# Designed miniproteins, single chains: the designs that were tried, part 28

Each design is a single chain, and the fold is of that chain. pLDDT is the mean over its residues in the fold that is shown.

## One batch from the design tools (miniprotein)

Design m951
Fold by ESMFold2-Fast:
Structure m951 (fold): chain A 89 residues (1-89)
Amino acid sequence: MKELIDEAIELGRKAVEIAKKYNPLIAKSLEISVEMLERAKELGNKKAALFALDSMINVLRVMLNRYPDNKELQEILKKLEEIKKALEE
């Protein structure tokens, strides 16, 4: 569990750096989702971690609707969705 959350935090931070180049407001929304995920990890709260992951995934989907050809964001989204499924099991 901790390893999956750590990977999701790293992927989220990478997505924030990419988003900053395109849209500062989307980058800020992603930063908030990453901070929520870090807080959930500190508290050991699996439900809070899943909520934070869902928020991050939703923001990335909105971004990819505007920038559909960004392969790196597509890979990040796919990995975050896989992590969410693993945590739900």
Scores: mean pLDDT 84

Design m952
Fold by ESMFold2-Fast:
Structure m952 (fold): chain A 69 residues (1-69)
Amino acid sequence: GVSTITIKVPVAPGTTVTVTVTVDGRTATAQVKTDANGTVTLRIASDEPVTVTVTAPDGTSITKTAKPV
């Protein structure tokens, strides 16, 4: 299945944030830029629940968990 996760980050558009994705005990990290609305949207192919943590440069951290559809 596919999990779609949208996270609103309280930062300016185009801010580089660190995204940590954990699925089935595996962890991957990437740096992405927020869009024009200050959001980060991720699509992850997985049959397991996906946990995403977004960390802004100011130390603000937001975690969401999504189940595949």
Scores: mean pLDDT 79

Design m953
Fold by ESMFold2-Fast:
Structure m953 (fold): chain A 72 residues (1-72)
Amino acid sequence: DEALQAEIAELEARISEMLANFDNLSPAQIQQLIADLHRLKDLIRQSSLPADAQAQALAIIDATIATLQAKL
């Protein structure tokens, strides 16, 4: 689905931009980034990626969320 792929790409771009400024993020920006990461997890689960690729991607996202939560 082209719409799903476009939404994933747009979220990945926003997440990458925020992570580039990681040390300067406000608590509100960290909370927004966590919300964007949860949305990305939902989109990956809806994607046609193989189960092992989904599991790997979700594990990386979960580790990133845990790191962000530790800063709050």
Scores: mean pLDDT 82

Design m954
Fold by ESMFold2-Fast:
Structure m954 (fold): chain A 93 residues (1-93)
Amino acid sequence: SLEEIRKKIEEYLEKIKKIIREWMENPENAPSREELNFLIALALELIGLLIEIDYIERLEKEGKELTEEERREFERALESVEESIREFEERIK
């Protein structure tokens, strides 16, 4: 459901915020600038997905819905982001 997807995105954003906060407090433990740029880009993509979820929910309340293709594109984007998060977690272990 859209609500479950939104909650997962919010959980990922909180995790990213925590990591950035920890790096700000202990800069000597921060990964490379490349890793930080990757994390920032990922956070922006997640924020974009939240905006799309709000838009979809608003359309559904008006008795409208996205095309099946648009929904599949959204789901593929979410999957890609989840994979990127997993890769990042492995890299910072």
Scores: mean pLDDT 77

Design m955
Fold by ESMFold2-Fast:
Structure m955 (fold): chain A 74 residues (1-74)
Amino acid sequence: RLPELVRQLSSPDPEVRVRAAREIGEVGPAAVEPALDGLVAALRSPDPDVRAAAAHALAGMGEEALQTVLGRLE
């Protein structure tokens, strides 16, 4: 389930990537470790809908996820 969603974050279809990011966000803090790399990559996507979905998912995952992402971006 979650490993499949993480794999879908790398889909060539932006609609699949958006859906995967939203579903990962619904999992919440438990998804931080397995999904973090995929969500950080999605934040750098050229598709604004994919970036927005990834940002929303990370916000739903809590402060620990945001701190980890900031450490990796800088």
Scores: mean pLDDT 73

Design m956
Fold by ESMFold2-Fast:
Structure m956 (fold): chain A 106 residues (1-106)
Amino acid sequence: VEELVKKAEELDKQGKKMEAAKLYFEASIRYAEEGNLEKAREYFDKALDLVGVKGKTKELMRAAFDAWIAKDDKHPKLPALLFLTYDPDPNVREFAEYFLKLLSGL
């Protein structure tokens, strides 16, 4: 996990915000799997900030992440992520698609 965080910090310093955000998201998932929910939420918030997600979209993504941590597969915020894959902001779309791929499983 520490290696993912260090690589994300390096990418952020290079201005590669989306790539850094994806690595912070992977780190947040790893912390959640280890039961460290505080660090999981911290690194997920860092990912959202790098993507530029704000306002109600940010709150929706946070709620979806919390629902996934709680294993609440019926939470309404999880299907709401599908609408973000059609968002007018291309950064929101790319991050939402990545979110669904990592958390839903294939």
Scores: mean pLDDT 75

Design m957
Fold by ESMFold2-Fast:
Structure m957 (fold): chain A 121 residues (1-121)
Amino acid sequence: MTDTLDKAKPVLEELLKEAFESNNIPPAAASEFTELLIDNLKTFPDDKTTAIALANGPVAVKYEITDEQNVEVVKLLAKKLGVLTPEDEAALQAYLADPSKAHLLYEVIEKIVNRVLEAAA
């Protein structure tokens, strides 16, 4: 898993930079999110949702990323990677209606992470 994470890191960072720039988020936010996410995945290998939450929270606060920007980034990446289902689109809309349901966002991010890790293995 660690070797796969190290191979996935540059691919994930490039994908995130493109998606962040498309949504008017600084590319530096993509780099910081990727570093935190990979470090968290090494610390919590069996709990990807926690690893994602611990990376997303600090970066969203620091760069003032809105819930709407977060959803558009996630939707763009999930669509580009071929993992976006109608259920995922419904979950992202439910998250926008009630941002306290952060698990709905993180589950879609986990699908993105899993697809990138599969390609790196």
Scores: mean pLDDT 85

Design m958
Fold by ESMFold2-Fast:
Structure m958 (fold): chain A 69 residues (1-69)
Amino acid sequence: SKEELLARYEELVKLAEEEIKKEIAEGKDAAEVFELYEKAIFGLMEKNKVPQEIKEKTKKLLEEVKKKL
């Protein structure tokens, strides 16, 4: 369902946020680390032909993560 697919991408963004924060704590550049995970998630959404509504929600969640860095 759309709800299950959205929940999966919300979980993926949460996992990405945790990993980004970990890599920043280890001395990586925040902008570079964020960009790598953002591109990976965008690529995954394209590969899996994710509906536009879920892509838009996921992009908003990633922008919220970016603001916290």
Scores: mean pLDDT 86

Design m959
Fold by ESMFold2-Fast:
Structure m959 (fold): chain A 94 residues (1-94)
Amino acid sequence: DELFEKALKKLGFSEEEIKNMSKKERYEKLIEESEKRLERIAEELKRLATLPLKDPEVQRRMMELGVEEVEAAVILVVSKKELEKLEEEEKKKE
């Protein structure tokens, strides 16, 4: 779970705040921030698509955004899957 702790720290949460969060709260925060990141990446890619694709700086930035998009998408998918598992466990206890 080092990947998720690192992601939460990058979002500005302290180690103490992360330790005091429930697993559900951690995944909810990762989902929210990953969705916001994906929206920002989509908007920036849309802007770059109006620029000459032959420009090496445009190409470099698009590649960087592509890596960030994959990272955010992986965190989003894994966090949603883990949250669904936690909700299913809560439903079985009721």
Scores: mean pLDDT 78

Design m960
Fold by ESMFold2-Fast:
Structure m960 (fold): chain A 57 residues (1-57)
Amino acid sequence: EKELIAAALLIARVTGRPVKEAYERLKNGEPLTPEEQAAVEKAKRIIKSMEEARKKL
């Protein structure tokens, strides 16, 4: 859930497309471009980093 929202925001930023469109494509498991796939991997790292920081606080 958090990963999908973060990935959709990054994809929208990279592609210039609406966040809603990116989110629906991710939710439906549609094929991703290399740029979209990189955005998903970046979102996963950001979420993981935030969860680790939260545990240390």
Scores: mean pLDDT 73

Design m961
Fold by ESMFold2-Fast:
Structure m961 (fold): chain A 119 residues (1-119)
Amino acid sequence: SLANGYDVAKVVLRAAEEKGLPYEVEEIEAQLDENTTLRIRLIKLKESNTVILTATVSRKGDGTTHTGIASLVESAGAVTETTAGSGPDKEVVEELIEEAKKALEKAKKEYEEGKPLSV
């Protein structure tokens, strides 16, 4: 399926590596059943304090990947701190991680109810 070949996180990471931009990756994984894994990935670009969030559902045996891409680009509030020589805003990153956890719980519930996973 075409969805298996598309990964926004991979494209962003490749671009960052090609340009020599510093980045960090944080990953949250949950096993929904024996064959199904939900993965939420946060890509943090250190110099711009930009965070990109992607969510991917992968199934074993079926070779099926359902990718819901929710791109949250957060840089506005951190620009002043970065300009002042401060490090990345940890509280903003922690809030995005908590939102990702909430999205994970919602996806688990939808999966258990036999509904298609929302983006």
Scores: mean pLDDT 50

Design m962
Fold by ESMFold2-Fast:
Structure m962 (fold): chain A 72 residues (1-72)
Amino acid sequence: MRLATVTVTATVDGETLSVTLENVPYAEAKAQLEAAGMKLVAETAESERYEGEIEVEGKKVELSAEIVYQPA
């Protein structure tokens, strides 16, 4: 099973928060980012970049995420 390191960054009102998760199954990471409304914007042989935007209580939240593949 392909494992990945996933970093999710949220920016709200100029403040940035970041969370990194290691050893995440790739299929689950991809499905969760897509379920959060994020879209693939760039990919390489080693990584995928996702971006999205949501609104919470009239506030714009900018989301970015990176999936870095781990060796099988």
Scores: mean pLDDT 80

Design m963
Fold by ESMFold2-Fast:
Structure m963 (fold): chain A 70 residues (1-70)
Amino acid sequence: MVELLEKLGKALVEAAEKNGGIISPEEAKEIIDKFPLPEEVKKKLKELIDRRGDLDIEQIEQILTEVVTS
């Protein structure tokens, strides 16, 4: 699971970089749905994204850390 979250984080950061450092909630959720993560982990990630809105690289890292430590 940690390795999948690291790959997810890289994919989200790459998407943000292509968009000038920001990723939309819709784009972030689409990327998350493409990863073979447990549904409970996907649900938690989507809830955190919906609360924050647009995500920069720092916010992406914070969300991933929160999911790993909970």
Scores: mean pLDDT 80

Design m964
Fold by ESMFold2-Fast:
Structure m964 (fold): chain A 91 residues (1-91)
Amino acid sequence: SEEIEEAIKKLEELKKKAEEAGDKIGAKVIDEVIELLKEVKEKGELTEEDKRELEILAGLLGIVRGTARLIGDEEGAAIIDEALDIINKLL
């Protein structure tokens, strides 16, 4: 549960950085991950269904990162890379 709490805290920091960088879409997808992890924290377990939802959200973040790189937004891409590293450690 401490691992989930630390992940939420780090993702909230990355969401703020995405918002400050003007990445509204990346910030929104990170927020969806945060909400899912808060539900995981409340029920006390990371189920196979939760892992599948995290994989879907990670896929969406991958698309956001790809778009950021195409438009030359390396700062936004780096923020999404850090969010993906956090999510992948939970899978």
Scores: mean pLDDT 87

Design m965
Fold by ESMFold2-Fast:
Structure m965 (fold): chain A 94 residues (1-94)
Amino acid sequence: KKGAELGGESAGLAAARIAYENGPDGFMASGHSGGVGAALAAQKDGSKGTPQEGARANMIGGEIAGVLATEKGPEGAYQGGRMAGQLARDAAEK
């Protein structure tokens, strides 16, 4: 859980920062950065959680790390970054 909290906070902050600098590549990088951070956090926290949590974080990126982090309250920071990255990606593609 500590690894997931740190990763969720780090991923959300990184995603928000990249989105803030804004640009087509920045929008794509924001989503990617969040996903990578979540995967790393889940991998480190996997021995405390379930293998399925690690797999979902790797597939769905930041949302799993965000959900795990919400137990201790970095949800707001993470959701901001996650939504920004997701909306930016959707806007760029559709």
Scores: mean pLDDT 43

Design m966
Fold by ESMFold2-Fast:
Structure m966 (fold): chain A 66 residues (1-66)
Amino acid sequence: SLEELREKAREYEEKAILANIAGDEAAAHYYGGLSNEYYAKIYEMQGDYEKAKEYYERAKKNFELA
């Protein structure tokens, strides 16, 4: 559901922030990538394909840096 996707996006966003505070850049990028991927799926489900593409590209960059 859309609500489950939002919860997952927030969960991974929080994990990325905590990893960044802890100095774990690899984990921060990995969780940031997951968060951005879930935000992309949310926008895609809402028909906002421009935002979905933007977040998928952010996720790709995060995973490349992880």
Scores: mean pLDDT 89

Design m967
Fold by ESMFold2-Fast:
Structure m967 (fold): chain A 84 residues (1-84)
Amino acid sequence: AEELLEQGIRAGEAGDFEGAIRLFTEAAKVGDKKISAQAYRNAAGAYFELGDLEGAKKYLEKALSLDPDDKIAQGALKKIEEKL
């Protein structure tokens, strides 16, 4: 799970946002609640970089369903909703 999260982060740093989303989604399926919340938040960031605001919103909502107190995810969701 953590290895997939790290691979996703490296893919995103290389500009492979589609690959990053795939890796983060896999990390979320096999990780614990904390890793899954981080993976969904990171996937939302990759969707945002691709210009997919609806995808970014969906994955921020998934992250917040697991970690409602994530102030970074809360702020990101608010900014995306202002653009939709």
Scores: mean pLDDT 82

Design m968
Fold by ESMFold2-Fast:
Structure m968 (fold): chain A 85 residues (1-85)
Amino acid sequence: MAELERLKAEVDELIKKATELMEKAYQKGNREGARKAAIYTVAARILKVAADVYASMGRLDEALQAYRDAVETAKKAVEIAEKAV
């Protein structure tokens, strides 16, 4: 399942990027920007966990949708964190 594997990898990379940028924002003293990015990063992690659970149950349509939601949420976390640095 190329699409599911692609989305899972994309979520992991986006969460990693958001976390690194959030730490940089915090180091620059932008605590509000870092906190906002952290909220979206946590939301993306929760959606990824839900997607992993659906995938383990063989519920591929629900897993794909949850991974897509996780990607969009993680992209928002990255956008917020980039603006905060």
Scores: mean pLDDT 86

Design m969
Fold by ESMFold2-Fast:
Structure m969 (fold): chain A 54 residues (1-54)
Amino acid sequence: MKRGYEAGVEEAKKLGLSDEDIKKAGAAAGHSKPKDDEQARKAGRLSAESLKSQ
């Protein structure tokens, strides 16, 4: 949970998303429950990219 949330926040910040979307990206990545840091990074990136495309 925690690792996914942090990865989502980090990736959303890299994409220049709003504070609201940064929180949404973190929550979505956290909800994916990644098992390791590699999965957390992928979940974070996908969540951030999904929000940027909206």
Scores: mean pLDDT 74

Design m970
Fold by ESMFold2-Fast:
Structure m970 (fold): chain A 70 residues (1-70)
Amino acid sequence: SEMDRIRELLLRIQRLIQEIFAANASPEIRKEVVEIINELMDLQDAGKLTVDIVEEAVRRLEELLRRTRE
């Protein structure tokens, strides 16, 4: 189901956030992570969270992890 896929992607997001902070991310990258979390929370509260939105958040966090490791 879409809800099961969203839950799977949210667990992946949690792991990516942990990896970013474990990699000693800069304050700028940490701020961008918090902004993504706040966007997802607002969408979840509004009942507007979709697979496409959560997959986009995963891609944004993967890019932030890449930038942290530069």
Scores: mean pLDDT 89

Design m971
Fold by ESMFold2-Fast:
Structure m971 (fold): chain A 87 residues (1-87)
Amino acid sequence: MEEFKELEKEIKEKVEKLAEELLKNKTKEEIIKEAQSITKLSPSVIEAALNSEEALKKLVEQLAIEKLHKELSEEEKKKYIEILEKY
């Protein structure tokens, strides 16, 4: 089950790097605007992020995950699915 742990660590590191890049290069207002364009995010989640640093961090991580999925090639997406299916 080592490959599952390695995949989890790799995804976590990629998400953290993208989240840090978003926070470094974008203002809170720009992050909120980008989140509003994502149909699966509820208005209440976005409002929470405006009033809580912890909620903002969670929102940024969610945006990083969405960006990662968009940037991954179809082959890379299949690779992650295959590793998860193995367990």
Scores: mean pLDDT 67

Design m972
Fold by ESMFold2-Fast:
Structure m972 (fold): chain A 95 residues (1-95)
Amino acid sequence: MIEDALLELAKADPERVAELLEQYGERSRKIADELEKSDDPLLQEAGKKYREASDLYHRAAEAARQGNYEETVELALKASKLDVEADRLVREARR
């Protein structure tokens, strides 16, 4: 399962996993910054979700570096779900 694979990767190379999570967090932050400039309420809600995802990705990266691998997986999955919800709102706004 994806959760088990991510857990094993975090245990094998926590620094690489932390770097990847930080890259995802930075990506979500940049999208949030752009969406917050919009006057569209759906894009503003998407921006909030990307901001929350960014914070969770950075927290997941820190957990990986501290050896808290189960917390890393939990936070990364929560962030990923927020990214998916935000993508849906962006798609809806473009209809």
Scores: mean pLDDT 86

Design m973
Fold by ESMFold2-Fast:
Structure m973 (fold): chain A 97 residues (1-97)
Amino acid sequence: KEEEELKKKREEAIKNYAKSRIEGVNLALETILKNETIEEVEEAIELVEAEIKLLEEELKNNPNKELQEQYKKQIEELKKKLEELKEKLEKLKKELE
């Protein structure tokens, strides 16, 4: 019974960590994109691509089904952000041509 309680607490902590992680990435993106320069958008793209790769590796290596579902959702959201950032970068580069 005590072991079951500890397992539930660990699982909850992991879920809270996963949620906090995506919130942290979103805050970092807002901070990086303050002036919406080409350099900032390129940095934001690199951050999002790195996070997607890390989450995909976590998804492959983690046997926890609930955490896998959380990571899948986070990967989908980050891929949407990546598309938006790449589109923004294209527009900014065209303005300089």
Scores: mean pLDDT 78

Design m974
Fold by ESMFold2-Fast:
Structure m974 (fold): chain A 69 residues (1-69)
Amino acid sequence: ISLSPAEIERIRAALRARYREDDVVSLLEVARIVKEVVGEEAAAQIVEALLEKYKSTEVTVAEVLEVLD
């Protein structure tokens, strides 16, 4: 994922403000949040990475944070 450390931290902060790590979120919801924070290209990259790793349309917030590491 071609994101700066500042962009990654902004996404983490947005997710942590709205959810707990054990909360389940749809990839659509993840895409919406990331798009609002850092833009549509970053949202597409993160959704693709989550689909490749977990092969599910629903992920935990902890799994999203893992992909950002």
Scores: mean pLDDT 81

Design m975
Fold by ESMFold2-Fast:
Structure m975 (fold): chain A 62 residues (1-62)
Amino acid sequence: NSLNEFLAELQKYVDETGAKVISVEEVDENTLKVTLELPDGSIKTLTFDSKTGKVTEEVTPA
């Protein structure tokens, strides 16, 4: 599974929605956590697992 593919999709999402990248955290060697602030003030957290290629999404309302 490609980290570069995940990052490309993330960049496209940010460009299309106007979301802002708040942080990018390497939780462990196989897990990347990205926190986004959406235009409505809500926070979206994306967790990418490089072993499975799975992305988990969570949204916390403003």
Scores: mean pLDDT 80

Design m976
Fold by ESMFold2-Fast:
Structure m976 (fold): chain A 95 residues (1-95)
Amino acid sequence: SLKDRLVDLTGEVLRYRARSQFMTPESLEKLREYSKLLSTLSPEEQQLVRDEILRGGDELVKRLEENKGASISEHLKVIDEVVEELRRRLREALS
């Protein structure tokens, strides 16, 4: 569904923020798709998406601070785990 696609794209937005990867053609295309799909949702559903991005960002900061001495590989794993948790919560909220 369009909502399932938006859930996937919201996870990618959080990942791009975490990795500072906004300037590639692929990331720009996904950000445009994300913005277009987000605009089709109700104001209430748009707020749910924004709240989950903020929640994911807070969790990401907390987990990276707790693991600041870890390897790059471990940091990337933390990012992936937080992104998948965001996607899980959004699927439930938007269903």
Scores: mean pLDDT 83

Design m977
Fold by ESMFold2-Fast:
Structure m977 (fold): chain A 65 residues (1-65)
Amino acid sequence: MKVKVYKDGKLIEESGETTVLELAKKYGAKLEFEVDGKKFKSLAELQKALTGKEPDPNAKITLHK
């Protein structure tokens, strides 16, 4: 699934697969996400919406430009 990632209100232009843990490590824990126009305030909310399960820090996500 393609995900848009924002930090401090700015879109992060990345492509390819990454993990929740690597995003938190690289950009910090206060990231915002958007999937198909729907915004998520945290990585945990995004993972729960995408998987319907508890957040997995090793789950792969695809970044969108």
Scores: mean pLDDT 62

Design m978
Fold by ESMFold2-Fast:
Structure m978 (fold): chain A 58 residues (1-58)
Amino acid sequence: SKYVEEIKKIINDPSLTPEEQLKRIKEIFDKVQKDNAPTEVLKEIKKIYDEYLEKLGE
């Protein structure tokens, strides 16, 4: 999925803070929901988003 590949680029960008990574992941998550992507893609992206929220300790 192009969305998952885009998220991987964000995660592997050493210039981004965890907060900036979370913001960009949220933007992709919102786009995936708007584009009515398959449920499996939405679930995978939500899982990554939730994992990053936990990484921030809140």
Scores: mean pLDDT 76

Design m979
Fold by ESMFold2-Fast:
Structure m979 (fold): chain A 80 residues (1-80)
Amino acid sequence: SMEALIEQYREAARRAAETGRRDDMAEAVRLLGKLLGASEDLIDRFVEAVREGSPFEEIERINKEILEEVRPKMEELRAK
């Protein structure tokens, strides 16, 4: 359910904030992407690019694609 996914994201985000570890941050981003309706392939590409230390321009391009996919869902959630 959406509520369960929100709780999973909250816990992952809390852990990432507490530990500062990249793996914990990556997990939080992955769950947020799912919550906002981004494709898993796009989220995976973003997480991989960050983990591999890809050039910032490449990471920015993937991030832009994610933002375009999630924009309608973000607007929906802001309206709540």
Scores: mean pLDDT 75

Design m980
Fold by ESMFold2-Fast:
Structure m980 (fold): chain A 82 residues (1-82)
Amino acid sequence: AKVNLKEFYNVATKVFKDKGIKISDAELDFMTRYVFSLIDKDKDGLISAEELDAILREMGLVPTGEINEEKLKIIITATLPG
Protein backbone atom coordinates (compact mmCIF):
# COMPACT_ATOMS: atom_id res chain seq x y z
CA ALA A 1 0.00 0.00 0.00
CA LYS A 2 1.75 3.11 -1.35
CA VAL A 3 0.59 6.43 -2.82
CA ASN A 4 1.94 7.73 -6.15
CA LEU A 5 2.29 11.39 -7.25
CA LYS A 6 -1.02 11.40 -9.21
CA GLU A 7 -2.99 10.07 -6.20
CA PHE A 8 -1.28 12.64 -3.96
CA TYR A 9 -2.09 15.42 -6.46
CA ASN A 10 -5.77 14.34 -6.47
CA VAL A 11 -5.91 14.63 -2.65
CA ALA A 12 -4.22 18.07 -2.84
CA THR A 13 -6.81 19.30 -5.38
CA LYS A 14 -9.63 18.13 -3.06
CA VAL A 15 -8.07 19.96 -0.07
CA PHE A 16 -7.68 23.22 -2.01
CA LYS A 17 -11.23 22.98 -3.40
CA ASP A 18 -12.76 22.16 0.01
CA LYS A 19 -10.96 25.12 1.64
CA GLY A 20 -11.87 27.50 -1.21
CA ILE A 21 -8.19 28.30 -1.83
CA LYS A 22 -7.64 30.00 -5.20
CA ILE A 23 -4.35 28.78 -6.67
CA SER A 24 -3.09 28.39 -10.25
CA ASP A 25 -2.65 24.90 -11.74
CA ALA A 26 1.09 25.58 -12.09
CA GLU A 27 1.45 26.62 -8.43
CA LEU A 28 -0.60 23.60 -7.26
CA ASP A 29 1.60 21.28 -9.35
CA PHE A 30 4.78 22.88 -7.94
CA MET A 31 3.57 22.64 -4.32
CA THR A 32 2.34 19.05 -4.76
CA ARG A 33 5.65 17.88 -6.29
CA TYR A 34 7.66 19.71 -3.61
CA VAL A 35 5.68 18.24 -0.69
CA PHE A 36 5.73 14.77 -2.32
CA SER A 37 9.54 14.98 -2.64
CA LEU A 38 9.86 15.82 1.09
CA ILE A 39 7.85 12.70 2.04
CA ASP A 40 9.31 10.36 -0.64
CA LYS A 41 12.69 9.92 1.10
CA ASP A 42 13.78 6.83 -0.93
CA LYS A 43 12.90 8.63 -4.23
CA ASP A 44 11.00 5.63 -5.68
CA GLY A 45 8.08 7.87 -6.76
CA LEU A 46 5.83 6.36 -4.07
CA ILE A 47 4.92 7.34 -0.49
CA SER A 48 4.95 4.47 2.05
CA ALA A 49 3.20 4.37 5.44
CA GLU A 50 6.68 4.56 7.07
CA GLU A 51 7.61 7.73 5.11
CA LEU A 52 4.24 9.31 5.95
CA ASP A 53 4.63 8.44 9.65
CA ALA A 54 8.16 9.95 9.65
CA ILE A 55 6.75 13.29 8.43
CA LEU A 56 3.91 13.12 10.98
CA ARG A 57 6.49 12.59 13.76
CA GLU A 58 8.57 15.55 12.47
CA MET A 59 5.40 17.72 12.66
CA GLY A 60 4.66 16.55 16.24
CA LEU A 61 1.66 14.45 15.19
CA VAL A 62 0.89 10.83 16.17
CA PRO A 63 1.90 8.24 13.51
CA THR A 64 -0.68 5.51 12.78
CA GLY A 65 1.23 3.02 10.58
CA GLU A 66 -1.52 3.51 7.98
CA ILE A 67 -1.86 5.26 4.62
CA ASN A 68 -5.25 6.92 4.15
CA GLU A 69 -6.70 10.04 2.49
CA GLU A 70 -7.24 11.82 5.84
CA LYS A 71 -3.53 11.55 6.78
CA LEU A 72 -2.56 12.87 3.33
CA LYS A 73 -5.00 15.78 3.82
CA ILE A 74 -3.38 16.57 7.22
CA ILE A 75 0.11 16.71 5.65
CA ILE A 76 -1.09 18.85 2.71
CA THR A 77 -3.03 21.21 5.03
CA ALA A 78 0.10 21.67 7.21
CA THR A 79 2.01 22.97 4.14
CA LEU A 80 -0.62 25.63 3.31
CA PRO A 81 -0.25 29.28 4.39
CA GLY A 82 -2.52 29.94 7.38
Scores: mean pLDDT 73

Design m981
Fold by ESMFold2-Fast:
Structure m981 (fold): chain A 71 residues (1-71)
Amino acid sequence: MEEKEAQERADREIDRAVEENQKLIDTLKSLVDELLESLQKALRDFVEAIQKTIQSLVEKIQRLLEELKKL
């Protein structure tokens, strides 16, 4: 067998393995998307907690300002 023929067959087998690995990469991307969704939920909960805290503080400040106007 010629060296060139052996090299060409090896290259084709490597290319085929790479193409098959693309399917595995697609599966991994799906898993990463699920992880990102979980992280987005955690971040939204955190942002909502901050927003509620800020809103509560604003309302309390407005109430204090209204009380000061009555004095």
Scores: mean pLDDT 80

Design m982
Fold by ESMFold2-Fast:
Structure m982 (fold): chain A 100 residues (1-100)
Amino acid sequence: SVERDREARQHLVRAYKHVREALKAAENGDVETAIRHAQEALEHLQRAKELAPDVKELIDKAIENVQKAIEALRNGDVETAIEYLKKALEAVHEALLKYA
């Protein structure tokens, strides 16, 4: 439905913004802020997945990369976390293109 697609798009937009903020925080060495934004992105991605099963593979890819980024951040591996956040951002962007 149009309403479901609109809600899914809104959650993907919020996820994109939070992944971007997590990436910026990680690049500045702010591990705590990066984890907080990454966790917020996961909540929005999980909701988007419930609303948009047709793009679940892209959302699953984004979720996996955000989870790996959080793990890397917790282990002090900021460079690896940045790589995973970039992959997550690309996956969310690709999912958003389905609603353009």
Scores: mean pLDDT 91

Design m983
Fold by ESMFold2-Fast:
Structure m983 (fold): chain A 104 residues (1-104)
Amino acid sequence: MQKLLEAAEEHIKRAEEAIEKGDLKSALEHLREALATLEQLLKELEKTKDPEAIARALELADRTLELARKLMEAAMKAGDMELAREAHEIARGVESIRQKLESL
C-alpha cells in the first residue's frame, strides 16, 4: 500500500514538472503511470478498505485528474489533438477510479 501511494505521488510530481517545462509527451507518460498505479491502489483498497489510504488515494486521484485536464488544454493550444485525446482518456480513467474509491 505505502509503496503504491509513494509511486503515484512521484509520477504525479514528474507529470507536473513536465507540464511546467512544456514537455507534454513526458507529462502524458507520467500521467499514464499515475493512472496505472491508482488502478493497483484501487484493487488493494477494495480488499483492505483502509479509510486513511482511501483518503490519500482520492487526493492523488484528484491531483491526477487536474493535471490530465491541464495537459489536455495545453495539447489543444499546441494543436496536438492526438495528445489531447489521450489526456482526455486518462482523465476519464481517473474519474472512474475516483467514483469507485468514494464507494468503498
Scores: mean pLDDT 89

Design m984
Fold by ESMFold2-Fast:
Structure m984 (fold): chain A 73 residues (1-73)
Amino acid sequence: MSLEEALREALRRVLTPEEAEAALAMLEMARKVAAGEATQEEAEALAEAHREQLEAAEARLDEVGAAVRELMA
């Protein structure tokens, strides 16, 4: 399993569907910014739109990290 696949699966296992959707959208946006396909301004606007879900997801980052390690083992 790739790291990206493991991260997507971990987000789905740990977070609510709404929180996972917001986190996955941010990962996709970060990938596009890194590839030059989107701007940092677009990424910041998306993060602001999903602020509530991202704050909830951030509170569970340790659980997401543990799930990624389990999926990669």
Scores: mean pLDDT 80

Design m985
Fold by ESMFold2-Fast:
Structure m985 (fold): chain A 71 residues (1-71)
Amino acid sequence: SLREQIIEKTTEWALESEEKFEQAKAALEEGRALYESGSAETVPGVEEILAVYEEGLKRAEEILKEKEEKE
C-alpha cells in the first residue's frame, strides 16, 4: 500500500544519516505547523499524510534508540 511504502521509505531515508533524520524531522514539524495554522486545512487527507510520515520517523527513532541502548 502507499501508506506502508511511505513509512518504509521515510524510515530508510531517516536511517541513512543523523543529518537526514534531522532534516526529515524539521520538514515534518514545519508541515504540521502549516496544517495547524490553517494553511492546509482545506486539503482533504493532509493530516493523515502527515501522520504517515510521522510514523516512519518514529520507527526510525525507535531503531536508533535501541541501537544506542545495546552499547
Scores: mean pLDDT 72

